# Ledger of designs, part 53: designed miniproteins, single chains

Each design is a single chain, and the fold is of that chain. pLDDT is the mean over its residues in the fold that is shown.

## One batch from the design tools (miniprotein)

Design m1819
Fold by ESMFold2-Fast:
Structure m1819 (fold): chain A 98 residues (1-98)
Amino acid sequence: MRKYREVEAEAKTDAKDSGVLIEVEVDGKPVRLTPEEAARTFESIEIDEKTGTIKVRVYLPEDVAGRVRVRLTVYSEKDGKIIQKEVEQEAEARLVEE
């Protein structure tokens, strides 16, 4: 089985057609995801239209240790204006098998 470290992050959206930018840091250093980790992370994106919640699971290498910071920047359009909301979450990554 492949093993990954996982961090879950959530943000609110004001519109159905919202974009999200995902940025990840470990111990204050930007982490570059591999194509596989990036693909799994993007595949995890769920938008709950009833609650207006965007939920993301960030997949990281198994050997990632320390404090993980996930920044979600949500872009939505309302009344011809782009609304930008930033949410930052810090958590310890958990080990998962897939």
Scores: mean pLDDT 72

Design m1820
Fold by ESMFold2-Fast:
Structure m1820 (fold): chain A 94 residues (1-94)
Amino acid sequence: SEEVQQYLYEKLQEIVELEVETLKVELGEKVTEEEIEKVRKETEEKFYNELGKIAKEQYEKDPSSIVPALLGYADKKVEEAREKLEEAKRKAEE
């Protein structure tokens, strides 16, 4: 549905922003726009590839669980990205 697609898109954007901020914390003044663009593209590709795998797996088991599984994956990835950023900030304070 459009509502599910919009939710996943918004979560992906949040994950991308968190991954880019992590890169900036880790590299500081050495970060390049090319490295930022690479992280954005790789994050988006990984996200959609995993959603496709989850959808296929859930379709074979129980099609009614596809949407909850996709939403759960997106929420989990946001949380993981936030934790990764906080770890990077702690290491930068060395």
Scores: mean pLDDT 87

Design m1821
Fold by ESMFold2-Fast:
Structure m1821 (fold): chain A 113 residues (1-113)
Amino acid sequence: DPNLEKLLKVLKEAGVSDEDIELLRKYINGEVSAEEIGKKYPKELTLLAFAIGPDGYLYIHLIPKEWYPKFLFLFAVLAYDQGLSVEEILKLVEELYKRFKAGSTDKIKIKAK
């Protein structure tokens, strides 16, 4: 899947660890569960869940800047778990990474709600 390779490359460039890149690959291939991955970063996962509003927007200003790589990794896992395609996740991750590099804290629409 060329979109999966592109997604993993963008995440690695954004500072996601090689261990987490391999975990995401295994997750998308059905080799590990989202539940298992959530146990690695329970506090970060909880904060990410709170940063996603009921309106379907991600409130970037609620995420500490130092957590952006872990946040992008967990966002990709959660988005895939919620039924987004790898292609949709790639576009959202590229937009989030672009905003992080620009220092933008404006909210981004994640889902149709």
Scores: mean pLDDT 76

Design m1822
Fold by ESMFold2-Fast:
Structure m1822 (fold): chain A 63 residues (1-63)
Amino acid sequence: DKALKEKQEQLNQVILQSGRLQAQRREAIRRGDRDAARALGEQLVQTLDQGVKLFHEILKLRE
């Protein structure tokens, strides 16, 4: 199923992006850059929300 594969690839990209954002946020915290840490945290929440939506779409495609 091409649609399922495409959604799984999108979910994998979201997982990789969330890992990058977590690493960048930890770096900002180490530097004491509270504004950067907050902005990265907000981006992480948005990225995780996209992942949840993709996961639900994958589940629907498996029905």
Scores: mean pLDDT 85

Design m1823
Fold by ESMFold2-Fast:
Structure m1823 (fold): chain A 105 residues (1-105)
Amino acid sequence: SALELAKEGLRLAKEALELLKTGSSSDYPEAVKLLIESAKLTVKALLLDPTNPEVLKLAEEVIKIMEESLSIMKSDPSVPQSMILEVEIALGMLRIALGVAKLIS
């Protein structure tokens, strides 16, 4: 269901943020992968049920976690700019999907 996809998206985003806060630079590729998968699942949830207020709320929480994750990554000069760009693109797509969902709600 859309709600299950949104909940899984949030779970993956939280796992990625934990890796960024507690891990070493070698954990960054896994954190980036989790953030991208989180965004993909959350976009799918929004497309399946754009008017569900719980799905919308979960999508907003994923966006907040992705913004915090990007802040951590940008503060570390060892993080490749390509990894930052991948997360920025995923976040941008999620923001667009949420914006569209809110317009048709």
Scores: mean pLDDT 89

Design m1824
Fold by ESMFold2-Fast:
Structure m1824 (fold): chain A 71 residues (1-71)
Amino acid sequence: MEEIRKELEELADEAARLGASPDFDVAVQATLVLIQIAVLKNALDKGLVTPEEAREAIERIRKQLEEVKAA
């Protein structure tokens, strides 16, 4: 569980950095990724998702963040 939380914190930090981009489209997409991370953290804290589901969501978030960086 702690490894999952650490990965989410690292992804949130990267998304926050991209959200400060002078490119409006990049900043908006990065902000949406940040919202997804916040929702997933909240769901984990409430026990609404399993660690397996959380790992799957993290992989989707990583892919989205790579697409934002490639844009």
Scores: mean pLDDT 81

Design m1825
Fold by ESMFold2-Fast:
Structure m1825 (fold): chain A 88 residues (1-88)
Amino acid sequence: MKELLDKYLEEKQKRFAALAEEYEKRLAAGVPLEELERELYRKLGYSDEEIEELEANPEKALELAAKELEKETGNKELAEEILKSGKE
């Protein structure tokens, strides 16, 4: 289990680094943060309705992330930890 988690985190770190670089470049180009966030959600496969709901209720973003993680890893406890982490 831990080895799979370590690989998952390593891949996520690489993806986050690439996303951070893209964010910085687009912000420097004058793209509004809100538009940039919407674009990334679309790339991640979220619908326009889901994006609008996430913008209106940021707490729902944590709920969706937790559900996605539970579906992908089958680990409900890890999903609950993400929900708790987001409240801090």
Scores: mean pLDDT 64

Design m1826
Fold by ESMFold2-Fast:
Structure m1826 (fold): chain A 67 residues (1-67)
Amino acid sequence: DLEALREEFRRRVEAHLVRLGFSPEEARATAEQLLARVDAQPPEQRGEVLRRYVRGLDRLEALRPTV
């Protein structure tokens, strides 16, 4: 559901940024800013905007070297 997708997105953004060298606090603030943009959308559009953000994150993660 939409709330589960929000929490998954938050977790993935935070993990991605921490791996890039950002502090946990900076990573959390960035994830909250992105989710605030979703929340600023009309309720009917929030799910689609969040899904677009997840697709963007999937593309960024796919470009990572294997750890």
Scores: mean pLDDT 77

Design m1827
Fold by ESMFold2-Fast:
Structure m1827 (fold): chain A 62 residues (1-62)
Amino acid sequence: GASEQLGKEEAKAAARAGAEKIAEKLPAESIEVTVVSPTLAVATVTTKEGVYKAYGVGPVPV
């Protein structure tokens, strides 16, 4: 239902926010967000230094 979709979107947003923090310190070549479960997403950040991962869980605390 809608609550499951919101959980996935919150997880994706959290993972992307983590990836943005990595990109602030290292120029990112690409950022790819993958949903692992209804409440977990991973953002893969590819940089010249290597590949980094940021995890997001939903629901995201406000």
Scores: mean pLDDT 73

Design m1828
Fold by ESMFold2-Fast:
Structure m1828 (fold): chain A 79 residues (1-79)
Amino acid sequence: HMLTPTEVIHLLLEAMTLPLDEAKAFFDANREQLKATAERYGPEFLEVLDEIYEAIKAGDREAFRQALARLFKLYQEKS
């Protein structure tokens, strides 16, 4: 099942309130749906989604917040 842009935006807003360890679990749980949705919208969405996962792996909260904001903006343009 693919998510709508609005559903992704709500997930991203929730993720921004979580500490990184909880954000990791949250993104891991939604990985397949987020990836399938991003694939439908194009390579830029996939690239930014990958940046979120890389920031989580690195423990980089600043990179995580920046990647979330960028993906949020991309999906807002599709809402």
Scores: mean pLDDT 84

Design m1829
Fold by ESMFold2-Fast:
Structure m1829 (fold): chain A 63 residues (1-63)
Amino acid sequence: PPLRTGPEPLPESVLRSVAEALGVSVKRAREAQRLAREGHTAREISRATGLSPEQARTIAGLG
């Protein structure tokens, strides 16, 4: 679309690198990033995806 409002999505390569660094699946990292963009807290993301709260905070902080 010609107009974009809101946070930019992370490139897949960046998300994959972060997932590998945290020892989690790319699918879970992507779900966590999407939930963070929707305004969910790190704790809620952790519960939804099975990530630790620390991992969820790290992924949320990238967006």
Scores: mean pLDDT 73

Design m1830
Fold by ESMFold2-Fast:
Structure m1830 (fold): chain A 86 residues (1-86)
Amino acid sequence: SKRGIEAALRALENLSKLLTPEEQKRAQKVIDELKKLSDEEQRNILEPVIPKLKEAVQAVVNGDLEKARELTKEIIDEIEKQLKKL
């Protein structure tokens, strides 16, 4: 659903704030490119990363910021790779 996509994007934006300033700029660029796509294309890219996104959020809740940063970087890398195929 559109609401689910918006929630996932917001979670990813919040997680990206845990990254270095240079990594945050890259993450924001990836998120901005993803937002330009249709709802269907956004869903197709985001659905496969939802499990990792949930793990990253849970890592933040558990205070494991190192794990949260690593998972966030993996998610951004996966999204960027899918965007380059378009």
Scores: mean pLDDT 86

Design m1831
Fold by ESMFold2-Fast:
Structure m1831 (fold): chain A 55 residues (1-55)
Amino acid sequence: SKLELEILKLLYEAAIGTTDFLISKTKNPALAAQLKASRADLEKKLAELDKQLAE
């Protein structure tokens, strides 16, 4: 349903925000690289979700 997609969007946005916070706090370059890769994946999923919400 549209409501389920909207909830999933909020969860992805929250996950991106958390990832950004963790990137800002870490001094470990390997962890920062993994977090940046995860952020990029989340943005791709969010873009696909936005496409579904737009029909």
Scores: mean pLDDT 86

Design m1832
Fold by ESMFold2-Fast:
Structure m1832 (fold): chain A 74 residues (1-74)
Amino acid sequence: AAADTLVQNLRDGVRLAKGVFEKDPELGAKIAESLAKAGERYAELFAPVDPQKAAEIRRYSEEARKLAEEAKKK
């Protein structure tokens, strides 16, 4: 289903962002920030129809957001 595909893409995206972050924190943060924004939007869209999948999407969005914030801390 579409929600399952989004969860998978967010999971893979966060994994990629973490790998990029180790080599290039600025680029990793930009990728993570884009993923966090997309995840938040999709979680809101799915919340009224599939709250369980929305929660899963939010979890990965939250991980992406934390990664983006880490890069800004210096």
Scores: mean pLDDT 79

Design m1833
Fold by ESMFold2-Fast:
Structure m1833 (fold): chain A 69 residues (1-69)
Amino acid sequence: SLEELREQLEKLRTSLEGLIERTNDEKARQQLNELKEHIDAVLATDLSPQELREEIDKVTSEIEKILEG
């Protein structure tokens, strides 16, 4: 449901805050902060369930790439 998807995105945001606090690499920290701002913008937007799921998948993939780089 839309409510469950929004909750998942909020949990991702909280996880990102924890990662930012633990990250010692300045470049990674900047990229994680940019993702957090993107999540804030998504949560403020009236998106469909399909659009919201696509955003969750994209954010998850970007977090993985930042942590691997």
Scores: mean pLDDT 83

Design m1834
Fold by ESMFold2-Fast:
Structure m1834 (fold): chain A 89 residues (1-89)
Amino acid sequence: MKRAEELIEEAERLVAEAEKAKAAGDNEKAAELYLEAGRKAKEAALLLGEEVGAEGAELEAKIKAAELLGDKEKAEELKEEFAKKSAEL
């Protein structure tokens, strides 16, 4: 599926850019790029019929962004949600 493949490639590129921003100390930019990568990965998973994978991709991106922005309370909340969803299989 061309659309899902393009979204996966974009998500991978955005993760690479987020890693570079994080290495440069730009946590705000890194968080934004991780969230954008998560959104594209979620859309790709949904196109492939992987609803659980889509939810996991979104939560993982939000956790990384919250940790980078120093929002420990939100990161902990999102980690609990991710663990709960992972256990619901």
Scores: mean pLDDT 79

Design m1835
Fold by ESMFold2-Fast:
Structure m1835 (fold): chain A 105 residues (1-105)
Amino acid sequence: TPAITVTPTSLTVAEGEAAVATLTNNSSTDQTVEITVTEGEAAVAVGDEAGPGLREGESATFTLAAGQSVELRVINPAPGTTVLEITATDTGDSQTLTVTTLAPP
């Protein structure tokens, strides 16, 4: 089992809606998690904390305790595709989360 997992790994939302995924630390140790926007942009919130607005190439880091799960909320202010790389920096385990934000009809 990877040190971290994200489920689901692909989400489609309407413009202005948050895509919600669950990030889990499956390890017996605290993990330092880095979330990097590899494509697009998004505001990323972890748990109850309001997240930063991240552009392509920008990252946010946080600590996820052993065995803990948190909600990852991704809001793209514009239609398009946002791809996040979520890495446990101590193990090198990574997961990708793809969010497709649809234009209004």
Scores: mean pLDDT 79

Design m1836
Fold by ESMFold2-Fast:
Structure m1836 (fold): chain A 70 residues (1-70)
Amino acid sequence: SMKDILQQQITRLQILKNLYQIAISANDYVVETGTSDPQMVQRNRQVAEDLRRTIEEIEKEIQRLQEQLS
């Protein structure tokens, strides 16, 4: 059914979001422990910000699909 398809899409997006959250945690660890080079620190922070923006877009899509189920 349409509801089953929407629920499957939500589940897939939740899994993807969790994987990106793990990637952020790994990037934050590298920023804290990996280097004293200001340019490398700045690049790692930019990567973490890009990942956070990706998660925000995933969360918006999950919300949109959840509203379709309501």
Scores: mean pLDDT 82

Design m1837
Fold by ESMFold2-Fast:
Structure m1837 (fold): chain A 68 residues (1-68)
Amino acid sequence: SELESLSTEERMVKALLSGDPSLAAPEYQTLVKTLLETYGKPKSEEEARNLVVDKDYKLMEELRKRKE
């Protein structure tokens, strides 16, 4: 599928722009949902990319919260 050919970062950008967390890789879907709930749907691709720059750090924080 088209999504399988995209990087993790590109999938997150697409998910944020569409407002659909299911388009992101499974491990990042909860993070995308949280970003959409916190900041709303980004209005540009550049805004979406800015939300993704610290994705690995944000994912680690969410994984820590889920294990508590």
Scores: mean pLDDT 72

Design m1838
Fold by ESMFold2-Fast:
Structure m1838 (fold): chain A 96 residues (1-96)
Amino acid sequence: GIDEELRALIARLRETTDPAELLRIGERIAELGEQGADVDLLLEAADVLLRRGTTREVLEQALRIAQIALKRAETLEQIKRAIGLILRAIGALLDL
């Protein structure tokens, strides 16, 4: 299902440093997020992309995923994590 695909994509994110692959995976994760993928998995994906991303395009996908997670967040913990990731993504983009 959607969450199985998202877990496989997160596993691949942890194994790659190729900016083009990080971007393709980030774009697919954002699509899964819009389709209703698990919020905690989206938050994990955004965190991994922020740690591994070095290009504007990858950091913008991390920001997008974190924003999708915030819109669908159901708990205060999820809201706090999403806001923290959004602020980190903005900071990283400003440092480019």
Scores: mean pLDDT 92

Design m1839
Fold by ESMFold2-Fast:
Structure m1839 (fold): chain A 68 residues (1-68)
Amino acid sequence: SLPVALTTSATVGLGENTLGVVFRDSDGTTRIATKKVTFTKEGTYTVEVTVTDSDGTSVTVNLTVTVG
């Protein structure tokens, strides 16, 4: 089965942030895929986070991030 992403947007501050995408794995567990990003300017960004299932199946999630 493909992993199901549960997070599609976030609001964060300037500087270093760890973005998390919560997803359901094929084995029925809830997992978090993280991506570390640094924002030096306010605005709206699209950040791609890859979530990988326990079976090795990957899905890219587009996360809309609002900074400031």
Scores: mean pLDDT 74

Design m1840
Fold by ESMFold2-Fast:
Structure m1840 (fold): chain A 80 residues (1-80)
Amino acid sequence: SLQDRLQQLKERFEELKKRAYELIEKSKNSGLRGILRGLVQYLQDSLMNLEKNPSQENLEQFEDLLKQAEKVLDRYEKII
């Protein structure tokens, strides 16, 4: 169902937030910390909009944003 997919995306976002904040805590680079905080805020705002207007299309768009963000974190985890 749409609600089950939304719940899975919310759980996936919480795991992504945890990863991002772990990188923020490990990094001494203020620019990178700003980028990671901005990424989390952008995804949080996107999720809030999705919860207000859940549709198959909006769920797929948010899932694509999460996939892109996860790839960004994967790259930073290799160099931090």
Scores: mean pLDDT 87

Design m1841
Fold by ESMFold2-Fast:
Structure m1841 (fold): chain A 61 residues (1-61)
Amino acid sequence: SAALEALRAALRAHGRELGVPEEETERLIRVLTLAVEQGLVSVAQAEAAGRRVLDQLAAEA
């Protein structure tokens, strides 16, 4: 869906800006995309959670 493509693009951009390794960003995207597809969270909730996790990964560098 367009919303899931936008979610993936937003998280990839944020991960790149923070210098998070691409493999970590892609792992996170897979988990969050699956959660949205299964109706566990909304796209907005997944984006917010994904940004927080990426911020945390960057802080651990």
Scores: mean pLDDT 87

Design m1842
Fold by ESMFold2-Fast:
Structure m1842 (fold): chain A 91 residues (1-91)
Amino acid sequence: SLAEIYARDAIEAAEETAKLAEKQGHQDVARLAREVSELIKKALDAGKLTPEQAREIAEHANRALQALQNGDFETAKEHLERAKKIAEEAL
């Protein structure tokens, strides 16, 4: 389904964000990214994630990764918080 495709993209982006944040010493960003990944998995497994929600989560997760790649950990945190909120609302 589209929800599964976007959710898998979002999980991958969140997990890569966590790895990069750990490497950069941003432990709070890494923990938040892992939390986002877990919430997406829960929402997907529960069948509660719509394609639109999954797409928005994927956009935020990828924006977080891009921000962190550019050294902007504050913008990365903001996008991860947005992804977290959408995933929580799906549950």
Scores: mean pLDDT 91

Design m1843
Fold by ESMFold2-Fast:
Structure m1843 (fold): chain A 73 residues (1-73)
Amino acid sequence: SDAEDAAYAARMLALYAQGQAATTDAEIEAVARQMVDLLQEWARRRGLPLLSDEQRAALVAGLAAQFRAALAA
């Protein structure tokens, strides 16, 4: 539903903001994992194919790298 789509988008944006505000590697990794878990849950509810373990690990690593790059700048 549109309300569920809006709630998902708001939650994802809040997690992204947390990742940008994170100051430790552990915080960055935890936020990246939460974002991927939220994406998996959204995909499950929509009946979309779920990411493989390898794809999930790669996406977590990519998100964490982006947050680390932002912190280092």
Scores: mean pLDDT 85

Design m1844
Fold by ESMFold2-Fast:
Structure m1844 (fold): chain A 58 residues (1-58)
Amino acid sequence: SLQSKMSQVGKKGQELSKTKTFEQVKENTEKLAKENGLEVVSIDIKDGLVSLKMVPAK
């Protein structure tokens, strides 16, 4: 499902934020989202928490 794919992208971004820079997290998250038919509209990282806004790619 679309929601399941969004959750997987979010979890990956959160895991990467533990060891990677913001730019690396953004790049990897955008790539994974695209592979799952999603587009990242916004990304924010605060206190180790990754917040993503995604929409279905058209």
Scores: mean pLDDT 80

Design m1845
Fold by ESMFold2-Fast:
Parts: structure tokens; sequence; C-alpha cells
Structure m1845 (fold): chain A 73 residues (1-73)
């Protein structure tokens, strides 16, 4: 289960990374955005674990639908 802080960071990072507004971002773009918006020092491994929890398709992209589902857990 994601903490409220992790959920807030993920949502803010997704909005920052989704510059095209198409509702999909790459895992790499999301990792970069999370590093920029997070106030706590995440390791790369922790960030990858969080993103993998929401990338159900395993295609290397995160959709807004996958993010919303993860935030509901």
Amino acid sequence: VLSEEDKAVLLKAFQLADTDGNGRVSKWALLKAMSRVSQKPYTVQELIALINDIDVDGDGYVSIEELVAALSA
C-alpha cells in the first residue's frame, strides 16, 4: 500500500512528466519527475519499486488509469 506522501509525489510527478496531456508517461520520465518533486531522498531502487507497482502492462509506460488504480490501493 502506498503512503499518502508517495501518492502525492506520484500524482505531482505524473502531471509534471505528462507535458503532452495524453495520459501516458514513460517510466524514465516519471522517475525524473519524482526525483524533482520529492522532498525525501528516494533511492533509484525505491522509485523503480513504486513505479513497477503501477505499471501493470509492463510496457515501460504508466497510464493515468494505472496511476488512479494504484492511488486507490
Scores: mean pLDDT 70

Design m1846
Fold by ESMFold2-Fast:
Structure m1846 (fold): chain A 91 residues (1-91)
Amino acid sequence: TRSAQMEMLTVVLQAKAEVLEILEKNGASEETIKKVEELFDKLIQAIAENASLDEIEAIFEELKKTVEEDEESYKIVEEAKRKVKELYEQL
């Protein structure tokens, strides 16, 4: 439903804000921060365009790899992936 899609977008936007704040606080490289921004933006676009769950999961896996050295960011990405998958089942 459109409601579930909006909730997925809210989850991803919140995760983007939290992860970027944590990475900046922890002194992540500018290259890592830019890649994380690009991947979150790609994820937002995929959800907005009703992409497949496989495509959405692939973007989440790239996000996890990009933040794997930052445990706090990794946990936020994992939790966002879980919530988005649960909401996708409601479409």
Scores: mean pLDDT 87

Design m1847
Fold by ESMFold2-Fast:
Structure m1847 (fold): chain A 64 residues (1-64)
Amino acid sequence: SDEEIDKLVETLKNSKDPAEKKKAAEKLGEIGDERAIAPLQEIIATTKDDVVKLFAGVALQKIA
């Protein structure tokens, strides 16, 4: 649902916990909604956490 996607995107962008960010990226990839593409690309470009970057990249590959 749009609400679930919006919450996962908020967690991906704003959570202080890298484990929560990884789970949000993984869940967005599983859902496969195109609305997640731009947020995932932004996180790949901006994150300093290599593990979060990896999970966001895998999620993006599943959607796109």
Scores: mean pLDDT 84

Design m1848
Fold by ESMFold2-Fast:
Structure m1848 (fold): chain A 59 residues (1-59)
Amino acid sequence: SAREEVDRLLEEYAANRDNREKRRELAEKAFQVIDSVPDPAERARLRIYLLDRAGEIEA
């Protein structure tokens, strides 16, 4: 599912603390996954979830 792919990408993002280029690539991939979701409401929820979780990782 898109949620499972986003979670997988977030785990990789967390693991790459010292690699800003890789983190940017992973973030772009996560947005691409979200943008492929047909339901606009599900897309919006996944975007909020992604940004919230990425913020936690960056903190």
Scores: mean pLDDT 83

Design m1849
Fold by ESMFold2-Fast:
Structure m1849 (fold): chain A 99 residues (1-99)
Amino acid sequence: MVKLELSGPTSVKEGGTLTLTAKVKEGTVKGVALVLQPKGSSERWVVGVNTEELKEGDEATFVIENVTKEHTGNYFAAGVPKGSSEPVFSESLEVTVLP
C-alpha cells in the first residue's frame, strides 16, 4: 500500500514563499505532484511535480514563490504507485495566504 504525507506551514504572507514537503510513508511511487484545491472551489490544480521515483522515507520538496490569495486552499500530495495507474492522495493540508 502507498501512503503519502504532506507537511509545511498552515499560513504564509502574500508575496512570500510557501515550501511544502511530501514524504513517502509507505510503498514506492513513480513521482509526486503537489495539487491545490483553492478555497471555495471544486477544481484541483497541479502546482508542482517531482518526476523521480520515490520510495519509503524519501521526500519531495515543493517551493511556491510570490504566493497570492489564489494559493489559499487545501493542498495534497498525489503519487502513482509503482505498478499502478491510479493516483493515491495524502491527507489535505489547509494553507491560508495572509495579507
Scores: mean pLDDT 87

Design m1850
Fold by ESMFold2-Fast:
Structure m1850 (fold): chain A 92 residues (1-92)
Amino acid sequence: EAERIVEEVRERTRRALLEGGASEELAEEAAEAAARGAARALALGDVEAARAEARRLLAQAAEAYAAGDVRRALLLAAEAYGMGYAVNVLEA
């Protein structure tokens, strides 16, 4: 079920950021961004399209980081991570 994959991505992302020392608020926002990415990839149902979108999000994250917007960079990267995670399920 798509909902199960989205919840798994949300929980993994939240845990990873908390273990890395992020605030509870930031960890929750990143978890929601990753869940959104996973849901978008599953809705597309197209591995190539999902990978292309994930690459675009990572490029935007790199630009945000270079501009000093670390929070925006993290959230964009989290969304890309969620998309990539869901792509592995679509390939099965």
Scores: mean pLDDT 85

Design m1851
Fold by ESMFold2-Fast:
Structure m1851 (fold): chain A 98 residues (1-98)
Amino acid sequence: SKALEAVERAEEELRKLLEEKGDTSELRKEAEEVIKKHPELFEETVRKVIALSDDEEGELEALKLIGELIIKLEKEGVKPAHALAAYQMVGYRLTLAL
């Protein structure tokens, strides 16, 4: 449940940042810096999520993996919204390569 709560917190923080004009560029910059510091962590998480089944059980497990990533980065001083944005950016980039 802590992992799911982490995803919910990150989604709410990200929503608040996107409600202010100009935050998108700053958010992207912060997400890029997080990726540069932890490239292997993002790649491993995306790879694990892609390997999951495309059903309700797989979707729940994906959210838990993403939540665990957010919690780990939060302990390193990364804001949940920045961690979630970074994950989405890496996932998008790796999906385009498939």
Scores: mean pLDDT 82

Design m1852
Fold by ESMFold2-Fast:
Structure m1852 (fold): chain A 62 residues (1-62)
Amino acid sequence: SILDITDLLLEDRSLSTDQILAELEKAGAPDELLEQLQSFGEDRIAMQTYIGVQAIKKALGL
């Protein structure tokens, strides 16, 4: 899923947040997800936390 791709990219500390966002856009990530991640700036911990919460919600069918 796009959430799994996002989590994998965020674990790669060699990638900048701009590079991660560019790869997600190429992968067809929804605009709402891209806007939310951009709102965190360079805060990778906030991005990882957000994606973790979204992955849990998806697993619970929310």
Scores: mean pLDDT 81

Design m1853
Fold by ESMFold2-Fast:
Structure m1853 (fold): chain A 99 residues (1-99)
Amino acid sequence: KKVLEEALEYAFKALDEAIERARKEGKEDLALELEIARGLMGIAYGVGKIIGDLEFAARQTLKILDKAIELARKAGDEETAKILEEARRVVEEALRKVG
């Protein structure tokens, strides 16, 4: 459904913003961890598209974002954590609208 696709696109953009921010702040370990998270989100999205289950992709995205938020906070980057928390809210709300 378009609502889930738009929410997942928002989550990818938010994570890309978080990665760029971490790099600019010199937080290379955090940037690498967030790049891995983005790769995992891409795999979840691809699998969801292949099997016709974007709710699966959205559920995996929420778990990945939860870990990314934890990593940002451990790195002392509360602003990056807030960006990821907003993305999590967008995905969770989209899931509520479709089921």
Scores: mean pLDDT 87

